# Designs tried in a protein design run: designed miniproteins, single chains, continued (4). Part 52

Each design is a single chain, and the fold is of that chain. pLDDT is the mean over its residues in the fold that is shown.

## One batch from the design tools (miniprotein)

Design m13795
Fold by ESMFold2-Fast:
Structure m13795 (fold): chain A 148 residues (1-148)
Amino acid sequence: MKKIVILAHSRSGRTVEIARRLAERLKERFPDVEVDFHELGGPLSEEEIAEILAGADLVILFSPVVNGRLLPVSRHTLETAARLFPDLPVIVVLVSRESEAEREAAAAEARALLAGRDARVIVADSRSEEDIERAIEEAVKTAEEILA
């Protein structure tokens, strides 16, 4: 049975709310795939990241953007996942009320950390339901392509 792991970092709960909507959409779309959802309050150890990602076929990381950058805890999770699981496909979903330029700066940081990997970076304005639904549908479609 294929396994998707969703990791959601949030400051205000909005990122986790959107990540839960994606988790339900993935369960509806892929009834034979395990969707394992983790709400993250703080930094994980390398051992905790290794345990959570064990047997994953895809990881989806949700992060808020702060001053055009990934949260330090989200960066640590991506760097650790990239080192421990070099062949594990990654979707990064960046959700923020910041400017488009600040979201794209954080997206460029995520792409640089995941360089040479099967990785997708998706950005959404957390104030726009249209942009949130677009980002959810893009993440579902990308998961279909990876899991085919």
Scores: mean pLDDT 89

Design m13796
Fold by ESMFold2-Fast:
Structure m13796 (fold): chain A 83 residues (1-83)
Amino acid sequence: MKKEAEEIKKKLLEHVKKLIEFAKSLPVEEGIELLEKLIKQIEEDIKKLEKDDSLIAKAVKEALEEALKEAKEALEELKKKKE
């Protein structure tokens, strides 16, 4: 269970990082839109998981919180590039 939770966390973070890199490869406006949608989805997923006290749910919440931070940082970076 603990090992499975860590593996899920790792895969989730890798998936989100790939989506962020994809957004950065798009035209700035499209990248911003994609990151805003991703951020909204992550925030909704975290909120839903707040009701679940399982070890797996806690690991997923931690991964989503870290992913949310990275997505918000990427969004700010793209907004600064918009001239």
Scores: mean pLDDT 79

Design m13797
Fold by ESMFold2-Fast:
Structure m13797 (fold): chain A 79 residues (1-79)
Amino acid sequence: ESLKEALEEIEKWIKLAKELGLPQEVLELLEKLKEKIEKMLKGEKINEKEADEIQEILAELFEKAIPILDKLGINPTDL
């Protein structure tokens, strides 16, 4: 199931972020994304506003995480 897979991937990302010592802001964005996916998995309806919020979280994650991953020599596309 796609939502369960998304949750598992986010949990892997949170673990990796903690292991790499990424900034608290990145961890907070990942936790917010996890919370949104958990709500959807519990059968809560996602509206247009929730979908927009998820897109904003993803954009902020890419903006904040990519420079840090690049400094660590990690290609973001390989994650």
Scores: mean pLDDT 73

Design m13798
Fold by ESMFold2-Fast:
Structure m13798 (fold): chain A 65 residues (1-65)
Amino acid sequence: KETELSKKYFEEFKKKLEPVRKRMDAEIAAATTPAERTRVQARGLAEMSKIGLELLEKYKEEKKK
């Protein structure tokens, strides 16, 4: 059950990351300077981190009970 639970949350994580990655890819492709690309990547990383933390909290709640 532990394995199933972590797999579920990992898939949710990847699913929630899909729109972020798609947006990042588009913005990176449109970026004309290294600074712009770095800024896009930084924003994406921050969004991914927030999503990861949210899911981690939910996973810990489920795992505990």
Scores: mean pLDDT 77

Design m13799
Fold by ESMFold2-Fast:
Structure m13799 (fold): chain A 89 residues (1-89)
Amino acid sequence: EINKIIDEIYKLIEKHLTPEQYARVKKLLDEIKKLYDENPKDPEAFKRILQLISEIYGIVKREATDEQYKEISELIKKLINELLKKYNS
C-alpha cells in the first residue's frame, strides 16, 4: 500500500511539475521508499521520512498550482496515515 501511494505521488509530480522540479521531488521520494523498505519499524527512519515529506510539501507549495498542490497533498496525507499505522503497529 505505502509503495503504491508513493508511485501515485511520482505520477502526479511528473504530470504537474517541470522535469527539473520532478527530479528534485523524485530524489526525496526515492529516499523515503528506501528508508521504509530497509527500516519498516525504525522510529528514527520514520522521523527522517517525515522530514523528507516536509521538504516535498515546501517544493510543491512553491512550484505547483493550488489545484495541483491539493491533489498531491491528499496523497501525501494518505501516505502519512499509512506510515503511522505501520510505525504504531
Scores: mean pLDDT 80

Design m13800
Fold by ESMFold2-Fast:
Parts: structure tokens; sequence; C-alpha cells
Structure m13800 (fold): chain A 94 residues (1-94)
């Protein structure tokens, strides 16, 4: 299984939708963990359940220009799987 996430751009103080593309997933639902970092510090963690295709999660923009979104699959029974971290930049407009 592989996760990909694309860079997104949003105005300051608004909610932005971040889409994670999931490829090569087993038929069982996977737990996807998404973390928001601002200047290298963890600000929020979101969880979603998804499978093959796309999973969308909403994040609130802050007043920092440089934000990073990281996504990974977390091992779950009965089919534990963990992916490498997929990263994207959240570009915040003034």
Amino acid sequence: MKLTVEDVTAPKGETVSVTVKVTGAPPEPQLIEMKQYVNGELVSTRYAVGGEGEVTVKFKTTDADKQEIQARAIPMLPEPVETEVATATLNVLP
C-alpha cells in the first residue's frame, strides 16, 4: 500500500480539505493518521478510515506560512500494515 498527498493552498484562518490518495490497499479498511506541523512542531492529529481511492480530511489554517501535512497508515488487525510517511506542504496565503 502507498499513500500520496498533494500540496494545497488556502487562505489564512480558513478550513482546507487535504486529500490522501491510497493505492494498493487490501480490501479491509485502513486507519490513516494525518498530522499537521507548523514550523516543525506538531499542532494537530486527525484519523480517518479509508481504503483504495481517496480520503479527504479537513485542517484549519493558522497564521504561519510554512505548514506540513504528513499521512501514514497505522497497523490494524486483522491485516496490520504501515506505510512510509507521505508529506505535503500547506501553503497559507495572507
Scores: mean pLDDT 76

Design m13801
Fold by ESMFold2-Fast:
Parts: structure tokens; sequence; C-alpha cells
Structure m13801 (fold): chain A 95 residues (1-95)
């Protein structure tokens, strides 16, 4: 039926959005972790503290851009917004 086809299309669209949003969150986390490893190497090598801090700040900025893309993608769907609200509550309770 047309109603069944519509429900399956909506489910598939949401799952694709969730997968893409989660991929952006994974990229943000990976970039930040790799950046922290590089930061540790720079400190061990005795590099200029100001340059080391600038590198860390730039890494955080790039990771945040991926997080913003994930949030923007989820906010396009009511289900995605509910997921973000739940995720933010879980992070707050873990603190």
Amino acid sequence: SAAQAAREAERKAFEETLKKGMDYFRKASQLYLEGLKKYEEMLKNGEDPEKVQAFLDETKKKAEEYRKKAIELFNKHPEGKAFLDLFERMLKEAE
C-alpha cells in the first residue's frame, strides 16, 4: 500500500540521517584524539608552548565544525532533535 511504502521511506531516510550524523561525530572524536596525540608529541619535543596551544585550539575548532554538521543534520528531522536532546541529557548525567 502507499501508506506502507511511505512508512518504509521515512524509516530509511531517518536511518541514513542517523548514520551520517554519527559518522560526523566519529570524525570529530577521531580528529580530537589524533590531535591530542600530536599535542603530546609536540610537548615531548619541547616545542614553543604558544605554538603547541595554537595547534590544540585549531584541532578543537576543526572537531567542533564536524559536531556542528552532525547537529545541523539531526535538526532537519524531529526524530533527530529528540536524539540530540536525549544525548545531551546522558552527557549531563555522566558528569
Scores: mean pLDDT 79

Design m13802
Fold by ESMFold2-Fast:
Structure m13802 (fold): chain A 90 residues (1-90)
Amino acid sequence: MDKEFEEEIKKVEEIFEEVRKNSKDKKKVEEAEKKLKEYIEKLKEQRKLSSEEFANLSEEEREELRKLTEETAKALEEFEEELNKLDDEL
């Protein structure tokens, strides 16, 4: 798996931890975090394929991986938007 992707996941987890400490709406933050983590775990499962296995994926399987990547990116963007709203309302 790409080390860069793994490092980005760790950074996101650190942000979640900091926001949970500072937010009065910890439940909303936790729910958004769980949703994002679920998408990330699905993407990680797909990306655990070896380079050889990845090269042998069908076009349809590669499209599914692309969709998971897009869903993860959207979930992260939505989570960041919720974080910004919480900081402004504190």
Scores: mean pLDDT 64

Design m13803
Fold by ESMFold2-Fast:
Structure m13803 (fold): chain A 68 residues (1-68)
Amino acid sequence: ASEGEITVLQSGIHDSTGAQLSREQAAAIVEELRRAPTPETLIRAVARVAGGTLSREEAEAILRGLGL
């Protein structure tokens, strides 16, 4: 994952859930999204890694920020 992708994901998750992802956690989620670029992939990954809940709308906004 690029620095820009990591920053977009960290900021988006923090703004939506209050969770602070490490760089390693954010990078791992970006790589999952490259394999399956869907809101459902992001929602499940955030629930697993950060214990946070994303709405579909929040997940779609983050994917747009990532260019996915």
Scores: mean pLDDT 86

Design m13804
Fold by ESMFold2-Fast:
Structure m13804 (fold): chain A 82 residues (1-82)
Amino acid sequence: PLLDFLKEARDKIVELIGKENAEKFAQAKPVIEVDSIEEALKLLKPTDEDIKLYREIVGEEKANQIKKLSEEMYKKAEEFLK
C-alpha cells in the first residue's frame, strides 16, 4: 500500500541522515508525524529551509542525496495514487 511505501521512503531518508544525526534533526525541527499519507508526502517535498537544515547536520553531499531521494520517492508516490 502507499502508506507502507512512504514509510520505507522515510526510513531511507533517516538512513542517509544517520541515527545520531536524526535525533539532532528532530530537536532542531518541529516533530513531523508520518503516520498519515499527507504528513509523509510533506517529508518527501522538503522546503529550501529543510535542505539547509540537512546541510548543517549531515553536510552538503548527503543533503543533496536526501533531496534527490525525496524527489524520486515523491514521483513514485504520485504514480501509486493513480
Scores: mean pLDDT 68

Design m13805
Fold by ESMFold2-Fast:
Structure m13805 (fold): chain A 97 residues (1-97)
Amino acid sequence: MKELIKKAAETGLNNAPEEVKEEVQKKLKEFREEMEKAGLSELERQQLEALYALEVLKLIGAPEELIELFEQMAEAESEEEIAKLGEQIEELLKKQE
């Protein structure tokens, strides 16, 4: 999950203005602090990670296909659904390399 968020952010940041890069760094810091404070289940942690990734991707103007996959992941009701969406995200990011 963390590696997918980093790779997704880097993919979107290639053409982003410096001000957007600073906002992305701020959002990633807020995400880390929220994760440390919350007594979440594994499913809830993965949903929160996807929600933060979604906000970052929207901020940097990432491809719509990538945004849609993270949106589905944030709304997923099982770890199995999140895992399947994660595989789709990895394949999409791999095709952009």
Scores: mean pLDDT 70

Design m13806
Fold by ESMFold2-Fast:
Structure m13806 (fold): chain A 88 residues (1-88)
Amino acid sequence: APKTLEEAVELYRKELAKDPSNLSTVETLAQSYRGLGKVDEALRVFEEAVALNPDNADLQLLLATFLESEGRLDEAAAYRARAAALAP
């Protein structure tokens, strides 16, 4: 198991490259970037995952939840609406 956030980023970036749709890996990598204060990099991880898996409602919901935690409520609402349309 990684002992630092920097080690976590390296490990989970490699794991995400092997399985780009793994929700747990996407979330853990994004949270590791957030822990380092790299919010834009965390957002990019979610956005890239959604772009590669546009019909995955859970990925869109994770991105919406992250945006809500950053106070970006209008952007979050758009992704929640997309997630709801895929899995009502």
Scores: mean pLDDT 82

Design m13807
Fold by ESMFold2-Fast:
Structure m13807 (fold): chain A 80 residues (1-80)
Amino acid sequence: SENEELLERVVRLLRRHIRATLGPEVAEKAEEVLERLREELLEELKRNKPSMDEAEDLIALAVRRFAAELEEIRAEAAAA
């Protein structure tokens, strides 16, 4: 679906950013979090079949959640 294609494009861009900018330990944990959020959101899109606008809002919320968890991963890495 168009919503699933949008999610996959956003995930691809985030994975590229992770691999290009983060050290290997942070990158590995960040990719694990991203994959979990991708799976959760993909299941939501398949079950609820939201409109494109609703799907964009859900994807934006997932990106914000990912950014928050990434900040925690960075803080843990800096403390170690």
Scores: mean pLDDT 82

Design m13808
Fold by ESMFold2-Fast:
Structure m13808 (fold): chain A 77 residues (1-77)
Amino acid sequence: MDPETRLFAEAIGAGLNAKSDEELEKAAKEIVERYRKENPDLTEEQIEEVYQWALDLIKKWRDVMEEIEKMLEERRK
């Protein structure tokens, strides 16, 4: 798996499993640090863009999970 495909897959997984904004940011940073290590030729600006992409993707999938959990909780009432 290339680093970009791995980054994308890890971001989705993190979004589905993270329960707070702090967990999202931590997951995004860990994913991006691995990506940076695998791609040492990237500039700081490119790494920051990757971080923002990963964070946005994680947040989107986290919001999906939060909405599902909310719907399930409402049905349990």
Scores: mean pLDDT 73

Design m13809
Fold by ESMFold2-Fast:
Structure m13809 (fold): chain A 104 residues (1-104)
Amino acid sequence: SKEIILAEATVLTAGIFFSLRAMKNAKTEEQFELARESLMLDTQGLIDLAREYFPDDEEIQELVRKLEELLARMPSMSREEAIKAAEEIAEISKRMTELMKKKL
């Protein structure tokens, strides 16, 4: 169902924005790492969704590649680098969900 795919993409993107905020507001290393892991998990979920339902969409697959490159580097980043990467992931995720909505 088109509605289910869009709902799942919307929930994942909302999770990414929530985790970004949690990363920025983290007072301890443990809080920061939990927020980073949550952001990475939701980002992977959005990549998997895009690969399954939009495999031949070149515009969406370009955004998938950018998310994968950021995600691969995320675990080795400093807090400042990870927050900046998370901000980019959030913007790409929002754009990807908007594209999915138009193409469904």
Scores: mean pLDDT 91

Design m13810
Fold by ESMFold2-Fast:
Structure m13810 (fold): chain A 97 residues (1-97)
Amino acid sequence: MNLSPVDLYLELLEEGKSREEAQEELLGRVPELIAAMEAAGVSRELAKRGVAGDLLALGVPAERVREAIDLDDATVEELLARREEGEKRVEEIEKLR
């Protein structure tokens, strides 16, 4: 399997790390995660977006993602908006249960 932010996050949780510790470990491994996507044939530009999107989806703060990954503000705002819409959709589904 290619090294992905989601797979690494799940491995860290299984090792007994907290959510916060797993998020910090992911941030420290951002260059490795981007390099793994590039090695799999993904362009650097798309690899940065993919890693950033996964980190945001896993609850990493947008400020920390911006510091770790060289992305423009518009791209980070787009990815964050997609995460927020996903969270809102989950809340609406849970309200119907």
Scores: mean pLDDT 74

Design m13811
Fold by ESMFold2-Fast:
Structure m13811 (fold): chain A 92 residues (1-92)
Amino acid sequence: MTMEELEELIEKIREYLLKDPRLTDEQAEKLVELLRKEIEEGKENGLGMLGLLAAVAGLEEEAKRLAEELGTPIPLEILEARKKVEAKKAAE
């Protein structure tokens, strides 16, 4: 993953967290800060956290690519998140 691809994915995750009504803006920013810190201190550990947050955000293609790079299976939760996103788009 390039640094630009990594930054773009982090920004997409940030936007998702900021839109989550269960999180305050302060909590969302703190999670993004923790993600950046983990990536800076240990790239593999940071990529694992990035993949998990991408799956939660419904960024299926990015999460799948990270799972392939890390050799980690994609969580089943990403499939359910994808179905919800597709249902919402069909309703719009």
Scores: mean pLDDT 62

Design m13812
Fold by ESMFold2-Fast:
Structure m13812 (fold): chain A 56 residues (1-56)
Amino acid sequence: KEERGRLLAELLLRRSATERPLSDAQIAEMISKTLGIPVATARRIVRAAKAELAAA
């Protein structure tokens, strides 16, 4: 589900900022593996979450 993917992306982006830096591609791979969705879909979710955080 997209909402679940978005929440995971935001959590991973926040974790990347405070602990071990992760690239958008690495975060997308983790979401893809966790949710069982294509990496392309996970990358779209990460871009949307990152854009929302940047706009705030």
Scores: mean pLDDT 72

Design m13813
Fold by ESMFold2-Fast:
Structure m13813 (fold): chain A 68 residues (1-68)
Amino acid sequence: MKKLSAEEQVEALEALAKVAIENKDVALLRSVRATMETFRTENPEASEEQRARLDALIAEIDAEIAKL
């Protein structure tokens, strides 16, 4: 996958995660998390920065689900 496509996917996942967190939507949070895990599995050559951003988002989603 090219970096631009990967970057746009990461940005879209960041936006969806923010909406899900604001709405306390557990189903959407779980769906976004699953999509992030799939992205990580299918894009092992994603940049270090992109992987770190997804790791941070997964941790944030898990923390928000734990609060609910």
Scores: mean pLDDT 76

Design m13814
Fold by ESMFold2-Fast:
Structure m13814 (fold): chain A 67 residues (1-67)
Amino acid sequence: SARVEALKAELVRAVRARDEEAVARISKLLWAMGVVNSLEELRALLAELGLSEEQIEWAVAVLKTYA
């Protein structure tokens, strides 16, 4: 889906920019769309998108704060 690919690209930009609100919003959208169903699947997606372990850990910490 072109929309899913656009959201993945936006998520990468948000993580690199350390934009907590955007990371939480986009991650929740991907979860609602069934692209990811767990934090483990989200970690796998972020790794597939080429983000570093440090960036992935930061993004997961953000989601725990916004949950």
Scores: mean pLDDT 84

Design m13815
Fold by ESMFold2-Fast:
Structure m13815 (fold): chain A 81 residues (1-81)
Amino acid sequence: SEVEQAARRLIEAALDAALDPSLSPERRAGLIEAAIRLQEALERGDLEGLRRAAEEVKRLGADDPRVQQAADQLLAALDRA
């Protein structure tokens, strides 16, 4: 589905962002935890869980254009679901 594809893209973007060596340990941990929550919500079909996790990843990755774009795509897909 469009939601599944967008969620997978956001998970990948968040994990890639977490590899940035300039990130604080707290921000890195937050991105990894939010990516795990996205995966768990996706496995459960929990659309509200996906929305909450996407908003958290968008906040944590505010400086990362790839994260912002992927989060916006997922949020838009959820609005159409």
Scores: mean pLDDT 87

Design m13816
Fold by ESMFold2-Fast:
Structure m13816 (fold): chain A 70 residues (1-70)
Amino acid sequence: SEKEKLIEEAREIGKQIIEEAKKLGWPEEELKSIENYFEEKIAQMKESSVEEVKEMVELLKDSLKKLKEG
């Protein structure tokens, strides 16, 4: 479904955010915290509408872009 594809996209963006944070030297404890946050977000997405999931994915994309741009 479209929602399942969006949730998978969110998972991949979350992984990329964690990898970029590692490159910036974030402590392991903070990386674990953000990983747990993404797991909670994915759980929220499963209970949300497709439109709400699209908005969450766009926010994650924006976060990744800002992290990469410094």
Scores: mean pLDDT 83

Design m13817
Fold by ESMFold2-Fast:
Structure m13817 (fold): chain A 69 residues (1-69)
Amino acid sequence: SAAELKAQAEAKLAEAREALAAGDLDTARSHLDQAQQYAVLLAIQGHEADARALGAELRELSAELDRKE
């Protein structure tokens, strides 16, 4: 369901932020990529507003990761 996909994306974003805080950039990027996959599935299923909101969070975290490399 859309709620499950959104929850999975949010869980992966939280895991990515925890990995980033721990300095584990590879793990953070892996979790970020998984969150992006869930956002894409939301868009494919027609939940574009939820996918767009997640996209904004994904872009912010991606920028943080890029600054740490």
Scores: mean pLDDT 84

Design m13818
Fold by ESMFold2-Fast:
Structure m13818 (fold): chain A 83 residues (1-83)
Amino acid sequence: MTKEEIFEKVKELIEAVLNQDYERAMKIIDELDISEETKKKLKELVKNDAAPGYIADIIIKEFEDPEFQEELSKYVNELFKKN
């Protein structure tokens, strides 16, 4: 999965969670290039109405590249500022 694809998927996931579209959120989680254990954790968080920012933080921490983590975190913060 490319960096651009990850940003797009995270945006779609945050929008799905904000709109309480759990079916869409679950599908997006399954499409992410992350561990099955993290996918399971994210699905449980979505089902328990966890804050969208917390869900995003879990995804960001899955990536080992600190520069990518910082860029993705900034992008997510900008999404919350616009909505």
Scores: mean pLDDT 78

Design m13819
Fold by ESMFold2-Fast:
Structure m13819 (fold): chain A 82 residues (1-82)
Amino acid sequence: MIEELKKQAIEALKKGKFEEAARLLKQIPSITPEEIAELMVEAELNDKEVAEFLNALKEIDPSMTREDIREIVEKYLELKKK
């Protein structure tokens, strides 16, 4: 279930369906900022797509705090360097 949701989220991200990706991730219990960043890297998002997705994520999942969004960005930048 969880791996299938992550796979569907990656496909949604690749297709620019950021609201759909955010809804799929909201269904995954205990997903971490680092895991979300890994999915964004795997979907090969550019900086503009990252901003659009993070805006959608914050709107769809109000439990995502500003600090959670910041951690996702920091982890994404670390992973992108590799």
Scores: mean pLDDT 81

Design m13820
Fold by ESMFold2-Fast:
Structure m13820 (fold): chain A 57 residues (1-57)
Amino acid sequence: SDELVEEAFAALTKRLPLSEAQRPLARELIREVIEELGLEEVTDELLMRVMSRFAEA
């Protein structure tokens, strides 16, 4: 699970600039979405859902 979270985090940071304060939250949101959807791979749906949760201003 931790390897998948870090892979997804690396992909996310290429698409969305994150501050140091946002990085722990991003990892937690990635973990939550992976667990909710039962994902074993980094998908565009995973990244889009995490970005959507972050972009809610």
Scores: mean pLDDT 77

Design m13821
Fold by ESMFold2-Fast:
Structure m13821 (fold): chain A 71 residues (1-71)
Amino acid sequence: GEKLEALARLRKYPLSAEKRVLGERLVNAGLVGDQLDHALVILGMSSSVEEAVKALSKVLDKPEQDLRALL
């Protein structure tokens, strides 16, 4: 299903172990396809969880507080 495809995509993405755990939380929250791909790029480029939250808030059009609670 979509979740298994998203998890397989996450495994192929060049992320640290810590960022991969955050990526799994995004998949579990229902991010798939192009939204997940954009989120993984942002997560990979971010130097901190707070930086990722701010960038993801703009890209996914979600409140920073919702993303901070998720990550």
Scores: mean pLDDT 78

Design m13822
Fold by ESMFold2-Fast:
Parts: C-alpha cells; sequence; structure tokens
Structure m13822 (fold): chain A 73 residues (1-73)
C-alpha cells in the first residue's frame, strides 16, 4: 500500500511538501489554531515517511507538539 506509493513518489518532492507543511503547522500553532496545527503536522509526518525519512517525520511531530504546548501556555 504506502510502500508501493513510496516507490512512485519523488523523495525530494515529498521532502519539500513535508517541510512546507511542518512550517505551516508551526505557524498555525503560534496563531492558536491548534486543530489546524495538528492536522498539518500529521500531513507533514506522512510526507516525510513517503520520502523515506521516518526520523524527520518523528522530529516534525515533536516540533509541532512543542509549538502547540507553548501556544497553550
Amino acid sequence: MLEAIRASVDPELARKQAEELTERAIKYAKEGKINKAASYGVAASLWYTLAGEPEKAREAIKKVDEAIKEAEK
């Protein structure tokens, strides 16, 4: 399923999408739009996974979670 899709996806394009979505997620978190931040963070994680970079996917989720927690304080 996802593995077959990964074989057809350009890793560089997937990485660029993941980076853009991560930046948008952090921006939404800082704006207090928690639901949008979480949604974009999950999307970014998926794109990093498709790019073959599961550690970056994990880091993206961590960064978005930290931004959300900071915004909630």
Scores: mean pLDDT 78

Design m13823
Fold by ESMFold2-Fast:
Structure m13823 (fold): chain A 61 residues (1-61)
Amino acid sequence: SAVDYILKNLSKKLPQSTISRVIKLVEEGLPVRQIAEKLGLPQSTVSEIVNLYMEYKRKEL
């Protein structure tokens, strides 16, 4: 559900598996820069995914 929310609202088209991996690394405590380096993504893209994930969590509480 979080992945689907991010997929719908993300400005850049990415595979669902990529979004899921970003969320997993965020939950593991990795900073945006390291996630971007590990996955070969722009830091701006990772930041957008993280912001959407936090928005989703605020709605779920």
Scores: mean pLDDT 81

Design m13824
Fold by ESMFold2-Fast:
Formats: C-alpha cells, sequence, structure tokens
Structure m13824 (fold): chain A 106 residues (1-106)
C-alpha cells in the first residue's frame, strides 16, 4: 500500500531528522572544544545523513505525486515534516561552512 510505504518513510525521515539535529549539536560542541579530528568526522557523518534525508524526501514526494487518494491530514503531516527536515539541512550546511573555515586555519 502507498499509505503504508508513506508511513514507513515518514518514520525513517523522523528518525534521520532527529539524528541530524543531534549531530549538529555534536559538531557545534566539537568546534567549541577545537577537536578538529571530531569536527572532520562529524562533517562527513552529517553530509551522508543529509543525502539519506534528501533520498527519503524524494521517495515521499514521488508517492504523493503518483497517488491522489492520500488523505489530506497525512499530506499535511508529511509537508510539515519535509519542511522541518529542509530547515535542519539548511542549518547543517551553514554550520558545516563555518566548521570548514575553522579547519582551513589549522
Amino acid sequence: SDIEELEELMKELEKKVKELEEKIKELLKAMDEKDYEKVKELIEEIEKLIKEIEEIIKKIEEILKKNKEIPEELKEKVKKLILEAEILIGIARIVIGVANLLLSKE
């Protein structure tokens, strides 16, 4: 079922979004502590996580485009979750940009 697939993708997206939020906090802490090895590792982990999130979002959007019978309440929940994910990806990219500037002074 497209609805069951959508619900599983939403759960995976929620999990990855929480992981991204935690990794951003870890990156900010590593930057503050000047743990440059940890900063490099976290940048790679966050970039991989962003790609995974973008892939899940793409799969969700393909289901929503293909299936016009998805309940409106579920569509609204999905759109809100995608927006939250896109905002966090934006924040992550800004933090990575700052982290890379700090690493260039190493």
Scores: mean pLDDT 89

Design m13825
Fold by ESMFold2-Fast:
Parts: structure tokens; sequence; C-alpha cells
Structure m13825 (fold): chain A 87 residues (1-87)
């Protein structure tokens, strides 16, 4: 569906933006790639389950936020919690 395609496009854009924002932070980059792989696995198994796709995307952001917090002694960039604009 158009909605599922939009969520997949949003996840791809989110991955690209998070990797760019954290290009000098290997721990955050590893978390982004790991969670994006989980999103892709969810999308492959449940391609039209909008709720699961949205949950997987939210999990990616929360995991990145958590990794940044641990890596920087509790300091988190505001950009980590901002979703990219819709396509």
Amino acid sequence: SAEAEALRALAERARALLLERHRDDPAVQATVEREYARFQATAAAHPEDLALLEQALRRMYLAVLDTERRARGGVVSPETIRLPAPA
C-alpha cells in the first residue's frame, strides 16, 4: 500500500539522516544499522502491517537515543529524536 511504502521510505531516510548526524559515533552508527535491519526484517515478514512497521521505526529511534545517552554519559542530541519530513 501507499502507506506501507511511505513508512519504508521514511525508515530509509531516517537511517541516512541518523548515519550522517552521527558519522563520527561508531556506537550510534552500529545501533542505526542493527535497528534498520530489524525494520527490514519486519517489512519483509509483514509488508502491509502498518502498526508493526511504525513500531519498528519508533524502536529504531528509541534505540539510537538510548545508545547516544550511554555513549555520552547522558547527553543526547535533539536531532536524534526528530523524524525526517515525509516524502
Scores: mean pLDDT 78

Design m13826
Fold by ESMFold2-Fast:
Structure m13826 (fold): chain A 91 residues (1-91)
Amino acid sequence: MWSDEEVVQHAQDRMRELAKDYKEGKISQEELIQKAVELAEELHRKNPRMSRKEAYTLVARALIGAMKELEVPEEEIEAIKAQLQALVDAA
């Protein structure tokens, strides 16, 4: 079991890598969302005390933060944010 700080750091590091790949055109928006979902499910599975909704919320926040830091166009950030919020609400 990871500490809360270790889980947050891992999510931030992974989402920063994915946001860079997306900005560089290496992955599509659909692949970005899919990989974010995969990380959220992995964090929930590896950390049984973390709910699916908590894991999805953490990953969504980390990804949106990384995209803003990397200056991804605001229109794209808002579209991805809307999709991630729907996934959090369904979790």
Scores: mean pLDDT 82

Design m13827
Fold by ESMFold2-Fast:
Structure m13827 (fold): chain A 91 residues (1-91)
Amino acid sequence: SEEERKEQRELVDQLIKRLEEEGLVTPEQAEEIRRLLEEVIEKGVSLQELRLTLAAIDALYRGDWDTAEYYYSKLKHEAAKEAVERVRERL
């Protein structure tokens, strides 16, 4: 739904803002993460799947590899898994 899409975009914006404000990402990395997550949303993942994807990416940038792996292991959608893998490859 449009309401669910709005919530998904708000969650993405909150993650990006938090990572930028805490100095965990460069402006280029922030833009790259936004594009990856827009692709995930466009592929029609559930709100639940997006929350798990965001949690995995947040953990990766914080150096919490065990937490990142935990959330990654819960992902079911290929687009979500690919987004997390692409973030990990760039770290």
Scores: mean pLDDT 87

Design m13828
Fold by ESMFold2-Fast:
Structure m13828 (fold): chain A 57 residues (1-57)
Amino acid sequence: LEERIKKELEDFLKDYKENPDKITLGMIDALLYWAEQRGAEEFIETLKKVKEELEKR
């Protein structure tokens, strides 16, 4: 992963862990679409896991 993408992913995961109820499916879908356009495969896989976890709640 590129430095910028890695930092953004870490910041996102930190915010998700602190405030999981604040993160919506719409936010995940927007980030996932962005990551898919950039080919950030590791980021895509992480976001998909977060989305699945959020949907199971």
Scores: mean pLDDT 72

Design m13829
Fold by ESMFold2-Fast:
Structure m13829 (fold): chain A 67 residues (1-67)
Amino acid sequence: EEAQQLIQQGQQLIDEGQRLIEEGMRLIREARTPEELTRGIALVLRGMGLQFQGELLIRKGEELLKK
């Protein structure tokens, strides 16, 4: 049903966001130039955005289950 699809899509976005955050943090730790540092920070911010979107979708799906 539509509610379950939203919850599943939200979980998928959270997983992708976590992966981007981990990659971004690794780039930040290994950064030797400002360019590399900004690249890592951009990935972390993107991952955080996906996690927020995923949580929003899960919340919406849960609300739909309430009828």
Scores: mean pLDDT 85

